# Designed miniproteins, single chains, continued (4): the designs that were tried, part 26

Each design is a single chain, and the fold is of that chain. pLDDT is the mean over its residues in the fold that is shown.

## One batch from the design tools (miniprotein)

Design m12879
Fold by ESMFold2-Fast:
Parts: sequence; structure tokens; C-alpha cells
Structure m12879 (fold): chain A 72 residues (1-72)
Amino acid sequence: SLEPLLKAIADSTARITKAMKEKGFPQSVIDRKVNDLVNRILQLAGLSESLEEFLDAVNKLTDDAVAEIKAS
């Protein structure tokens, strides 16, 4: 099923977009960051051996990215 992948993409992109908007990043920078994030999530889906491993990896990627945005 593609539903867990699509949900992970939606949740992660929403968190990153919110953090970047709150920091005042221009839309062009947000769009680039979101596109890069989606490509990374798709790569993780291809490399992960289980749904649990995939979700843990996406959560870590998202948490690290949000922390970097908030520190900027």
C-alpha cells in the first residue's frame, strides 16, 4: 500500500513548511527544501527493509531538518 508513504510525505512536508514559514523564508526556498525532502523520503522508502524502519528514518530526517530551521 502507498498510503503510509503518502502520509509520511504529507506530515513531513507540513512540518517543514510550517517551520520555514514561521522563520520567514521566501516561498522559492520553501519549495526547494520541500522538493529535496520528498526526494529523500522516496530514497528512504527504497532503502528501508520494513515500514517501522522507514517511519523512524523519516521522523529523524524531519526532526533534524526542523531543528536546523529553528536554529537559523
Scores: mean pLDDT 87

Design m12880
Fold by ESMFold2-Fast:
Structure m12880 (fold): chain A 93 residues (1-93)
Amino acid sequence: SAAEQRVRALLDEIKKMLKDMMEKYPEYSDILNVLLIMVDQALAATTREEQIAILQQILHFLQLMIKHETDPEIKKRLEELKAKVEEILAILS
């Protein structure tokens, strides 16, 4: 469906953003790699309920990162990632 294609496109865009951030901020590579693994799990999810649960975990993790982030450039990129996760959750709801 168009919704499934949009969800896949958003997940692929999130992966690209995470990889770009890992290149630009190598000190964040370990924590960003945890998010990347979770995104790959969301892509591999066989049920809608499993995919939503993983995306909710990603959202929670991003919210914690944003709360503790003091660098405005990194915070902006994390907020952009959060917005894309929220868009996917809205499509799946």
Scores: mean pLDDT 90

Design m12881
Fold by ESMFold2-Fast:
Structure m12881 (fold): chain A 93 residues (1-93)
Amino acid sequence: HMEEKIAQAEKRRQELNDALKNGDEDKATELVREMVERALEIVKRFPHPYIADLAIKELEDLAKEAENAGLTKASQVARDGIEELRKLKKEML
């Protein structure tokens, strides 16, 4: 179960890395938004602190890489997603 979700995340991560290298802001923002939506869906479906922490860590790495690439819109979408995940995690505890 977790292995399938990790494999899907890795595939999307590779597509995002390519968009970041090419400076494709629209594509990077689209992929980051997809990852945020999936992370929120997973955490709502499986409300466990461990799953929330994994999602937050992934989006933190994405926000940093997008910021380093100068893609401020993609970075902001990731940060907004992190805030929503942190609120959900707080409600679980």
Scores: mean pLDDT 80

Design m12882
Fold by ESMFold2-Fast:
Structure m12882 (fold): chain A 89 residues (1-89)
Amino acid sequence: MFLSPEEIKELIEKADEKTLRVLGLSLANHPWLIEKYVPAILEGLLAKYDEHKDIVVEFLKRLLKYGSPEIRKAIEEALKDHPDIRAAL
């Protein structure tokens, strides 16, 4: 069964580089997870940016590419306070 949004956030918060890469790849094959878990995913990724900049940027690019207009809006709203991350996209 699906993880809860809180479990997804915890997974990303504790994720090493390998786990973040696997999660990014998995989004392309599970579009229902993108819409359901986007807020938790964004919160976890933004917290990991300073540790894994390249991987976080790649993950965000995948969310923008494969996500609905709602996902794009959520990312743009989350990035309003993170101009450095927005510039990396």
Scores: mean pLDDT 69

Design m12883
Fold by ESMFold2-Fast:
Structure m12883 (fold): chain A 95 residues (1-95)
Amino acid sequence: MEEEERLKEILKKLTKLAEEVGDEEFVKKAEEARKKLGELVEKIAKEVGAKNPIMRAIDALEYIYALLNEDEKEIEKVIERIRELHEKAKKEEEE
């Protein structure tokens, strides 16, 4: 499936990045990024008015990768996808 291939690609990118920065530094930064992601998802869910926070694994991993690379444009793209997912969920709740 297309999402499975995207997941494989991002895992390869994260593995390469871990090799470049070192395991200890990678784990520390990835854990900090994961915490920020959780807080961001809860904030977006509240702003959109969605019943529950939602997150796809692919979006979570792409967000962590973008944060670790300080890629502001990719960070914004992932945030937009997360927002769209919550808006879709809210619309489905109203149907």
Scores: mean pLDDT 78

Design m12884
Fold by ESMFold2-Fast:
Formats: sequence, C-alpha cells, structure tokens
Structure m12884 (fold): chain A 73 residues (1-73)
Amino acid sequence: SMQDEISRRAGEVAREAVEKGLVSEEEGKALAVGIQSAPLETAQELLDRAERAVREGDAEAIREAAKQGLAAG
C-alpha cells in the first residue's frame, strides 16, 4: 500500500541521515515517526523534502521535516 511504501522510505531516509552524521539516532527516529504519523498527503511531501535534504546534506531541513511531521500527526 502507499502507507507501507511511505513507512519503508521514511525508515530508509532516517537511517541514511544518521549514517551520514547529519542527525542523531534520536532525531532520525523523530523524523521516521513524524513522517509515518502525518496525514498521507503531508507525509508524502515531508518524505520528498527529507530525501532531498539528506542528498543535499541539510541537517536543519531534516530537523524541520521531523518537527512538521510530529506537529501534523
């Protein structure tokens, strides 16, 4: 399902952010939970933004995506 795909990708992007040293393990968990808990349309937007932020090495954008996801859920 789309929810399963989002959950998988959220876990992957969070793990990659931690592995690259952009965020802590705790911040990575917050990102995954935030995206997974958000309404579907918001989750998709946040996931795309988080994946871009990880590619660009933008730690603050990753933290903001986590914060927005948690606030939306």
Scores: mean pLDDT 86

Design m12885
Fold by ESMFold2-Fast:
Structure m12885 (fold): chain A 106 residues (1-106)
Amino acid sequence: SAQMEQILQQLQQLLQQLRQLQAQATDPLVQRLLEQVIARTEEVIAAVRSGKLTLEQAQQALTLIQEALELIREMQDESLPVTRKVGLALRIIGILLDLDRILAQA
């Protein structure tokens, strides 16, 4: 569908942005989280391409990946307290678990 093609294009754009952040990341925690988000994004793209995700599942995955990208961008602010960075990392881990649940149902 045209809606599914639009989601696929947005997922591919997010993957590009995540890879750009990975190339610039120096914090080991940020590097590890980017590696995990990139891996799930690639799996979501593959599942969309193979018709394994419903439109609703694809839209949910897109939203989760968008949220993960914004949280990772916030983590790159070196002025943030360690407690705030840990909180952001835990939220990203929650998103990864939600993505794993969507992918397991595919």
Scores: mean pLDDT 91

Design m12886
Fold by ESMFold2-Fast:
Structure m12886 (fold): chain A 64 residues (1-64)
Amino acid sequence: MLEAILAAAREANAAIAANPDLSEEERTALAREILAPVPGVAGAEIVRDPITGEPVAEAVLAPP
């Protein structure tokens, strides 16, 4: 489960990096499309890396 979430997060970040013209709303939508089908994931959000300022997609885990 955790390995699948990490793999999907890497895929989402690669897709975002391949499309630099995307708005923040479009990046969030793309991340959700990639992460939402993964078991244990409730959604996705975009967080900015505090060092580089780059947008990073993260999985929002389902509540316990």
Scores: mean pLDDT 74

Design m12887
Fold by ESMFold2-Fast:
Structure m12887 (fold): chain A 73 residues (1-73)
Amino acid sequence: MRLVTEEIRMESEDPVAAAMEKARELAEELRKQGYEGVHVDPEPRVVGDEAIVGVRAVKGDELLAVRVIARRK
């Protein structure tokens, strides 16, 4: 099994909503690309000015783990 980690960073006046929307968009795109077991964290983790949402997906022997991080403007 190969672990691939990626990170997406953005700024928003509503970081919680922005991170969740980006994570949902990413999950839909991953499903279209043939990824299975696509999972989005049910709620964002807030650390200071940042909202963090994890997205995980599997394709063959690859486990993709993406962190979506939105920071308050």
Scores: mean pLDDT 86

Design m12888
Fold by ESMFold2-Fast:
Order: C-alpha cells, then structure tokens, then sequence
Structure m12888 (fold): chain A 65 residues (1-65)
C-alpha cells in the first residue's frame, strides 16, 4: 500500500516516516517539489537540498501512480 512505499522512501533517505508523510501533505496541498524540498532541508540542516529534492520527487512520483 501507500504507507509501505512511503516507508521504503524514508529508509532510502535515512528519514522518519513522519517526515515523509509531512512532505506528502505539502505536495497534496499544492506545494511545488522545490518548495517542499526547501522546507524539508530547512527543518533538517544535516540533509542537503539535493537529497531533499530527490526524496520529494520520489514521493510525488508515487502519488502520481
């Protein structure tokens, strides 16, 4: 299901399921991939913007399936 696939993305990027779920909600609320990634990177200083963008793009692709 969707939750299992989100867990896989979380594990891949070393993030919690809660962080990935928050990102999903931003995308569902109409935020762009770049804006969602910037919010994620801002709240996680150890995470690069490149890593944040990659994670957000995978979540967006999953939601479009």
Amino acid sequence: GLEERLEKIAEKYGMSLKEIEGMRKLLEDGFSVELAARFLAHNNPSLSLEQALAAVEEVKKLLEE
Scores: mean pLDDT 80

Design m12889
Fold by ESMFold2-Fast:
Structure m12889 (fold): chain A 94 residues (1-94)
Amino acid sequence: MEEIEVTVQIVQEGDTVTVRMAVWRKVDGKLELLATVEVRTTDQSLAAIEAALEEARRRAIEFVEETESDPEKVREAERKIREAVEAALRHYRA
């Protein structure tokens, strides 16, 4: 059984905020890395964080589309990436 897992981290390092996204494929209990995206900004405003998350989402989807030939798996990854970005934004706003 194959599942897509997405992790999003928003890390503040001094005056820089880094958005890190990793897309994983889990097959028979093994994790395989499909995409890693990192976006940095020195603007700590909510708008800049939202823009960085959107850039990370866009780049991760492009990478998955280049590496995965099955359209159903691409759609699943896109859905999981979107859900992870929404969850990260809700957490950051709270």
Scores: mean pLDDT 78

Design m12890
Fold by ESMFold2-Fast:
Structure m12890 (fold): chain A 114 residues (1-114)
Amino acid sequence: NAEEKKAEEYIKKAREAAGKANNTEDPEVETKELLKVALYYAKAGLYYLKAGDKEKAKEYADLALEAVDLVEHSFELTPRQKEAAEAIKKAAEAIKAGDEKKAEEYLKKAEELL
């Protein structure tokens, strides 16, 4: 369905962002792209939730949380990046709770900060 296709596209975007992070020597670019990996995993989780695939929704929400935790422990984040990371974590928890509207709200905020 359309929601599953959107989830798959966000998984592809997460892989592209991970590739950009791996191929840069600029810590600012690396940090931004790794936060985008977390954002795109959370978006994939949201679209799996909308598709009714609660198992994959939780899987990708958990991957988003793991990606944020890794970035927060590996890099010194700016205040704006910390706010984006917090929005992604809240979106992932909303996805795990089945709250599509709250997840969309937090993901939009994270996008505007990144």
Scores: mean pLDDT 90

Design m12891
Fold by ESMFold2-Fast:
Structure m12891 (fold): chain A 88 residues (1-88)
Amino acid sequence: MTPEETERLLRRMREELEKRKEEILEYLKKEEPEYYEEIEKLLKEGATFFQAMLHLWMKRHATPESREAMRRFMRRVAEEEGVTLPEE
């Protein structure tokens, strides 16, 4: 990926996360309440929803379900932007 493609992907990911913020927060509150509390704390400290999600996803070793949801989200945004993500 070029730096320009990466910037476009990150911008679209932020837009899609904000669009799905309520849905994602309800999911985390139900399935991972401790994770939800840490996100809420970061948001109160002035972090964006995108920053809070990335920070906690990397720090907390999110569940397989949460990781798969994030991978699906990233894949969808990458497809919409015409960017190919590396497959594992």
Scores: mean pLDDT 66

Design m12892
Fold by ESMFold2-Fast:
Structure m12892 (fold): chain A 65 residues (1-65)
Amino acid sequence: SKVQETAQKLAKELGGDTVEKKIKAGIKALREHGFEEQAEKAEKALKEGRGDEALGYIQEAVEEE
């Protein structure tokens, strides 16, 4: 998917050594592809320490594409 490809590229550019950096790359990819609502939900979940839920929102947007 385009979101997944963009997220992988951004994670590599950010030096994606942590799960948090990978989630941040995914959120940025969601915004770049117009999934603003899912990006906002993922960012809020990450900020609240719910990384698994943040990954779920990213996966949802990838499946909707």
Scores: mean pLDDT 74

Design m12893
Fold by ESMFold2-Fast:
Structure m12893 (fold): chain A 60 residues (1-60)
Amino acid sequence: MISQLNDLLAEINDVASKEERRKALQFVAAGIREAQASENPDQSLAAIVKELEELVEKIK
């Protein structure tokens, strides 16, 4: 899971603007904190991965 997030963040770094990269990093950090407090951490992390995948597809 975390490796998938790192791969998506690397892709965002390659194709996204500086502002978009900053927002993506903030989103991931907030999402990880929320996932750790959630009753379903794996589900929360999967949702974050899906959101980042959608962002990468739009900016590629």
Scores: mean pLDDT 68

Design m12894
Fold by ESMFold2-Fast:
Structure m12894 (fold): chain A 58 residues (1-58)
Amino acid sequence: MAPPYLVELFRSLTPEQRDAAIDQAARAAGVSPETRERIRKLTPEEQARALYELARKA
């Protein structure tokens, strides 16, 4: 479950800032390049949820 404030925060980021956050989280969690690219194609809301799930499982 992603907290509502994280979803709103992620919506407020620029595309470049979101890409940087996704790259950093994916690297820390050791996910595949294909998973990383899939996350980049999601909406900001779904990207926030995906990054939160990665943090929980890392």
Scores: mean pLDDT 76

Design m12895
Fold by ESMFold2-Fast:
Structure m12895 (fold): chain A 72 residues (1-72)
Amino acid sequence: SLTAQAQQLRAQGEQAAQDGDVDRAVQLYLQSAELAVQAGDGELATRSAKNLIDLGGDKELEKFQAEQERKA
């Protein structure tokens, strides 16, 4: 399911962050948030967005939010 894929991507993002690969972690959290929104899992999307903010992915989060609002 999309929710399961989003959860897996978030877990991979956490691992990348632990490994010090911040760029990879940011990309994985963004992909997780995108799939979570598609799955209708707002809580998972929020958690992935929180992880993005914590890593300094503010610009990536802003772009994601703008794209979601454009589709609403």
Scores: mean pLDDT 78

Design m12896
Fold by ESMFold2-Fast:
Structure m12896 (fold): chain A 99 residues (1-99)
Amino acid sequence: KEEVIKKLKEAKKLVEEAIAKLEAGAPAEDVIKLVEEAKKIVQDILDNYKLSKEVERELRGAIAALELAIDALEEGRREVALRYLKVAKELIERALELL
C-alpha cells in the first residue's frame, strides 16, 4: 500500500510537470516523454500490485487519458492533450483518495 501511494504521487508529479510544460509552450516531444514516464508508473502499479476494483478502475481510466493525450500531442492538438492530462491527474488523485 505505501509503495503504491509513493509511485502514484510520482506519476501525479510527472503529469503536473507535463501540464506546466505544455501550458508554457514546450515542444510536444518533451511533454510526451513525461506522459510516457507517468504511464509506465501507472501500468507497473496495475501489473504488479493487488488493488481494489475501484482503484483499478480509476488507474485504467488514467492510462486511457494519458494515451489519448499522447495521441493528441502527436497530432499537434495541444489544447485537447491538455484536457486529457487534466483528466489523468484527477483520476490519479481519486485513486490516491481510495488508498
Scores: mean pLDDT 90

Design m12897
Fold by ESMFold2-Fast:
Structure m12897 (fold): chain A 87 residues (1-87)
Amino acid sequence: SSLREKVEKELEELEKKVKEEKDENKKIQLMLSTYRKIAELTYKNNDEELLDEAEFRILALAFEHLSDEAFQKLMEEMGKISKELKE
């Protein structure tokens, strides 16, 4: 499978899990876990454009399913993961 196919599969699974989840903190953890997996894959393959696309899609999903407070928390935690992985 291509890197794009692997990333797409992770994003599709995230969308399904977030739609079924009722606990907002668990939604945040699902989004962060998926972001970390995608970031690690894209950094290993030097595909920063695909990471940017995936980040946008995770944030769009978050905008639909999270409160404003939870959305801010997600953005802060995603920033920490990005810094840990050297952007």
Scores: mean pLDDT 87

Design m12898
Fold by ESMFold2-Fast:
Structure m12898 (fold): chain A 113 residues (1-113)
Amino acid sequence: TLTKGEIGAGHFGSAATLIALAMLGEEVSIEEVRELVELAVKNKATREQFEEALQYNYENTKSERMRNAIVQLAKELGLELKGAEQKEELEWTPAAKEGLKLLKEALEKIEKK
């Protein structure tokens, strides 16, 4: 059985994946990103659990462009990834910018409580 924090980290990881896809030019639902971010905050995931979720996504993706998107997203969020390198800079699409804003607000909420 997963803890609430582990469940919250999973929701954060899923939201981060959608934002990374938006950075790659994919169409994503900002409403779904918002719902996932709200669940991550409600389940009281820690900053360290969010870093672990991004680390998992980075290590388990087979796409180099997806790795670059995850690294760029982590840098913008101030989250550290082990063994991570950014090979190219990706453009922040409007959808990716909105998703990034939602993730930044989530991190601020969990760090203040």
Scores: mean pLDDT 81

Design m12899
Fold by ESMFold2-Fast:
Structure m12899 (fold): chain A 80 residues (1-80)
Amino acid sequence: MVDLSAQLDQERLQQIFKAGLEADKKIKEYTEKAKKALEAGDLKTAQEYLDKVEQVRKDFSDRTRALQEQARRKLQELLE
C-alpha cells in the first residue's frame, strides 16, 4: 500500500512536470507573438495572445488540481 501511494505521487509529479514544460513553451511563444503584434499596432491580436497566455496559466493550474484529485481517488479505489 505505501509503495502504491509513492508510485501514484511519482506519476502525478511527472505529469505536472510535463504539463509545466508545455505551458512554459506556449507562454513564451504567445508572449513573443503578442509583443510583435503590439509593435505592429495590432492591439486586437496582441490582446488575443495575452488572453491565451492567461488561459495557459489557468489550464496548467486546473490540470495540476485535477491530477492531484485523480491520484487521490485512484489510491482510495486500490486500498478498497
Scores: mean pLDDT 78

Design m12900
Fold by ESMFold2-Fast:
Structure m12900 (fold): chain A 67 residues (1-67)
Amino acid sequence: SDEHIREGVAGLVEGSGNGKISKDEFIRALKGIDPSVSDEEAEALVAKGGNGTMSEEQAVEAALELR
């Protein structure tokens, strides 16, 4: 659900200590939430998220595209 995606992403952003996550960290998290997501799909989603780091909001929006 949207809430599960939001919570998963929020946990990573908090774990990073800087309020952002790298694209690689986001890809790992996204696969943790939905293991069926391919590397190609995850990379395409993070390409929409910005320039090498993602805010919680950007990461949630990208992950919601899996739906």
Scores: mean pLDDT 69

Design m12901
Fold by ESMFold2-Fast:
Structure m12901 (fold): chain A 100 residues (1-100)
Amino acid sequence: MKASKEELRKMVAEISKAEDLDQVIELTREAAKKMGLSEEDIELLVEVTRRYGKGATVALLNLAIETDDIEKFKETVRRLLEAPDEQAARVLGEAAVEAS
């Protein structure tokens, strides 16, 4: 990651405090760019954010930051976009546990 873990954690905290979806999406794009994600991966994360809300993007960004595993982050984003809503809740729960 190009940014420090402390800087990225502060950005995720700002996302969690945002009340407007457009602000959440803008902050999510900024955090993902600081993490060194491609434009394609950023758009996939934004789609997850539009579908499941700010809690989903916070969980996914924390997974990437705490595990330092961008490939696991990308795979989890892909699984969420392909999964039925019932499976999406489980995937997000597993990501939150793995970030701990």
Scores: mean pLDDT 79

Design m12902
Fold by ESMFold2-Fast:
Structure m12902 (fold): chain A 80 residues (1-80)
Amino acid sequence: SEEEAIRAFVKVAKALVKHYKEMLEKYKDENPEEYARIVAQIKSLIKRIDEVIERAKKAGVSPDIIKELENIRKEFEKLA
């Protein structure tokens, strides 16, 4: 279902927040080009999260799941 797909996306997105945080810490002093590439990937992911939020709203997905997506989006914004 649409809700199951969005819940799966939420789990992956939470894991990605941790992963990108670790990558940014690793590359901030070691490789500025890789750091910039990762920041660009995070910005692309934020745009995808915005699309998933709009899809979730149109599909009538639970407000709690939408709030969780919005919170994940804010965590990615803090990294970029």
Scores: mean pLDDT 85

Design m12903
Fold by ESMFold2-Fast:
Structure m12903 (fold): chain A 92 residues (1-92)
Amino acid sequence: SADLETSTPAELEAAALIEAGAPLEEIIEAIRKAENKVGLAKAALAKFVAAGDYESVEKIIEEMRRLGVPEEVIKELEKNVEELKKKKEEAE
C-alpha cells in the first residue's frame, strides 16, 4: 500500500499472537478487531503454511469471506497460499 499505516493496538496484538503461534481462535478474534484484516490474514496464512497446518489456513480464508472481504482478494490469498506451499515442498 502507498499509505504510511500506523499499527493500532489491535494490529500489534494480532501480529504478536501470529508470531507466538497462538491458537487459531485467538488469532481470528484479533484479526476481527484489526483494521488491516487482509495484511494480518496474509501473515497468519504464511505462519500456518510454514507449520504445515492447512486446516487453519482454510479456516482463516473462510473467516475472511464471512467478514465481507471481496472474492477477488480471497482468490489472491488462496494463490499466495499455493505459492507458499510449493516453496515449502521444494525446500523439503
Scores: mean pLDDT 78

Design m12904
Fold by ESMFold2-Fast:
Structure m12904 (fold): chain A 67 residues (1-67)
Amino acid sequence: MVEEEIERAAELLGIPKEVMEERLELIRRGAEAKAANTPENLARYEELQRRLAELEAEFRKRLPSIG
């Protein structure tokens, strides 16, 4: 089940499993919106991508590059 993969990925990335689950949920919703291939769903997909980018930016702050 995907849940075990999520937990393992969360441990590897050093983030809580709940945060990883939220990110994967946004990714799934984005894929579904994209697959529906309508202008409205494409707009929703873009919004979801923006939210995912915000979560990625937050994640990067937790892994600061000191170089």
Scores: mean pLDDT 67

Design m12905
Fold by ESMFold2-Fast:
Structure m12905 (fold): chain A 63 residues (1-63)
Amino acid sequence: MLEEIKKEAIEKAKELIKKGVSKKDALDTMYFELTLKLLRAGVSREEAEKIAEEVKKKIEEEI
């Protein structure tokens, strides 16, 4: 389910920030990893990048 993949991406970004990674670098890492996970789950490249961008912007508001 997309929601589980998104949740894992959010937790990964938070963990990186906790480890001392900058917010920008943590979000960029999350974007990359989320895109790859979505592609492996059978989502098209265009849709995967769109979803990853939407999640990145949403997390920027929360973190």
Scores: mean pLDDT 78

Design m12906
Fold by ESMFold2-Fast:
Structure m12906 (fold): chain A 84 residues (1-84)
Amino acid sequence: AVKEAEERIREIEEEMAEYLRELMRKGGASEEDAEGAAEAGRRLARNEGALVEPPSEEGREFIREARERYREAEEEKRRALEEE
């Protein structure tokens, strides 16, 4: 259970990273800027970094859902650790 929750958390972080990396590349950003955005995406999934609001409704919804899934995965991991 813990391993599955940790894998889900990692997947969500990478999902956010890839989303922001691709957005930056599509916008003509450098590879360095794209990688910076990917790292910001991982922090954004954890709700630790500054929130970057995409101008599109789809982008905002994607970030909201990714953060919600991350919170659920963290709660799942917490419950698995408390299983006694």
Scores: mean pLDDT 70

Design m12907
Fold by ESMFold2-Fast:
Structure m12907 (fold): chain A 94 residues (1-94)
Amino acid sequence: KETKEQKQFLTALTTWLSGGNMAAIVEASKNWAIASALSGVKSPSLADLVNFLLNHPEVKLTEEQKKQLEALINSKLSVVEKAQAIHNILFSHK
């Protein structure tokens, strides 16, 4: 159940970062806080996505998750690797 929702979110996030439709993230995540944070993003920029997540307290990120997200802005990762890293940071930390 939880794993299915996480996979749907990862797919939607990868699609969005590849120039896809942001509505797919809203539908797949079913996490209103994440969807709300992303609603202000004009383009599928990793830096914009990370900054919106960091500046929206309703997403309820831990200090470690915030540090990991900030590190991604300076990473030389592919779109898929960045999407996987964001997904792991958001859903693997307790």
Scores: mean pLDDT 58

Design m12908
Fold by ESMFold2-Fast:
Structure m12908 (fold): chain A 85 residues (1-85)
Amino acid sequence: MSLVERIKELFEELEKAIEEGNVAKAVGLQLRLIGIAIDMRLGRISDEEAREILKIAKEVEKKSKHPLVRRSAKILAEAAEEHLA
């Protein structure tokens, strides 16, 4: 599984965890997404992957109705934009 595919899965799982009220799972998934944002800020992810992550994160931020999912997407988008600057 590619990093991009994993990020799509993490956002889908995060939405499901929040809808189900599974706070522990939602927190764990948010920490995984934050870890990816840190890896981007540290330059550990390629520019091509960062561009793909930025597209996904911006799409999730626009489509998701849940504020916590949008916040996680914004964190990833900002990290990708900083990496690409």
Scores: mean pLDDT 84

Design m12909
Fold by ESMFold2-Fast:
Structure m12909 (fold): chain A 73 residues (1-73)
Amino acid sequence: MEEKREIVRRALELIEAGKVRSVGELTRALGVSRRTLSEAFLAVLGMSPGHVIRLLQDGGSLRLPDGTTFRAG
């Protein structure tokens, strides 16, 4: 759980900073496989990484279980 939370947190920080635009860019930036990234996002947020990227790019926000909120754009 903790490792998956850290992957999701780092991914959200990269998306918020405008450094990544796609699942492929996230996997490269984080050094993880697409499977690992998808499993982490589904376990922590109940959403795929692609869904989360789109949500944040559309000006939405996302709250992590620890209370941290992310917004992009």
Scores: mean pLDDT 75

Design m12910
Fold by ESMFold2-Fast:
Structure m12910 (fold): chain A 96 residues (1-96)
Amino acid sequence: SAEEAAIAAFREAARRTDLSDEELEAEIAELRGIRSPVARGRILGLELALLRQRGVSEEMLEDFESLAADTVLTSATAKALFEAVKEVIEEDRRRR
């Protein structure tokens, strides 16, 4: 489904540790022109990967959650993607 594809893209991108900050920003910029659920999931995952590499504070994670909620809660696919974002952030919090 579109939901499964978007969530898979988000989770795969969020686990990236092989790209520099500059490379992550470049991939995000290229994807911003694409209006698909998979592209939106990949953008969110890459943005989270970038935050993790830069050293993320609890405040920055809260800001990211707020932005994700605001930008993706418009359809069933967007809602499912946001729930996946919350799950990954909760996993991050549990590891601290």
Scores: mean pLDDT 71

Design m12911
Fold by ESMFold2-Fast:
Parts: structure tokens; sequence; C-alpha cells
Structure m12911 (fold): chain A 100 residues (1-100)
């Protein structure tokens, strides 16, 4: 029953940022070879590209064969990633638009 103190929150935030940064850098590197992407990675790239293009959640869901709820969650995750590692998130979006 202990809330994290401000120093513990700072350390957790820094560790989370480094982990997200590494995962985004690895994904961006994989996007440099689009022919080697798995089907799930290709679907993710198409999802990111459609979100970046400002397409309605319902249209994205229909196109990708997923639920509107899944599109809504993905959009929120991308918004969170932008707040944490905005430069890498913007690079991911740019590469997704090129590959999709």
Amino acid sequence: PTELDEEEKKKFEEELKERIKKELEELIERLSNPEKLSPSEKQFVELVAMLAAGEPNAAIAERLGISVSEVTVAKKVLELAREIVGELTDELVEKALEVA
C-alpha cells in the first residue's frame, strides 16, 4: 500500500521512455525492409498510415477487419507514444505512410 514517491515516479518514467524508444527504433529499422514485414506488422503499418491520414475509426476498422474499439485503443497508444517520444513517433508515422 505505497504510492510511488516523486523520485520513484521519475525513475519509472525514464525507464519506460528508454524501453519505448528502443522498441520504436527497432520497428523503424524493420520498416526500412518492408518486404520482410510479417502480416501482423504490415497490418500495423496500414493502421498507423490510416490514422495519420485522418481516416474515421469506423472506416479503418472495416478496412482492416478489426473492431472500432481496437482502432480507438491504437489511436490512444499512438497519442501516448507521441507524448513520451514524439520525434521517434513522428518518424514511425512518416515511414508507415511511405510503406503502406
Scores: mean pLDDT 76

Design m12912
Fold by ESMFold2-Fast:
Structure m12912 (fold): chain A 101 residues (1-101)
Amino acid sequence: AAELAALVERGRELLEGIKAAETREEVEALAGQFLAVAGRIALLALERFPEDERVRELVLELGRLLSEVADALANRAPKEEIIELLERALRVAEELVRLAA
């Protein structure tokens, strides 16, 4: 559980960094790190609770949000849209960690 808690905290730090970022390059770099952290949370939660239906549902929801973030980055969406998607992804990741802790 300590690793999942640390990953969620890292996700929060990355989101705050994105909010403070002044360049598109910095937003893209930090968002890429957020995608990696969120993917690791999903992998660890599934590894610990592979048969839990709610864990599986949250992992699928997180995966859809991360795909939307990747599409927003590829389409050069406004920073505000990227932040909104990442805030939604972080809420799902926090719920997933709460169930997996």
Scores: mean pLDDT 87

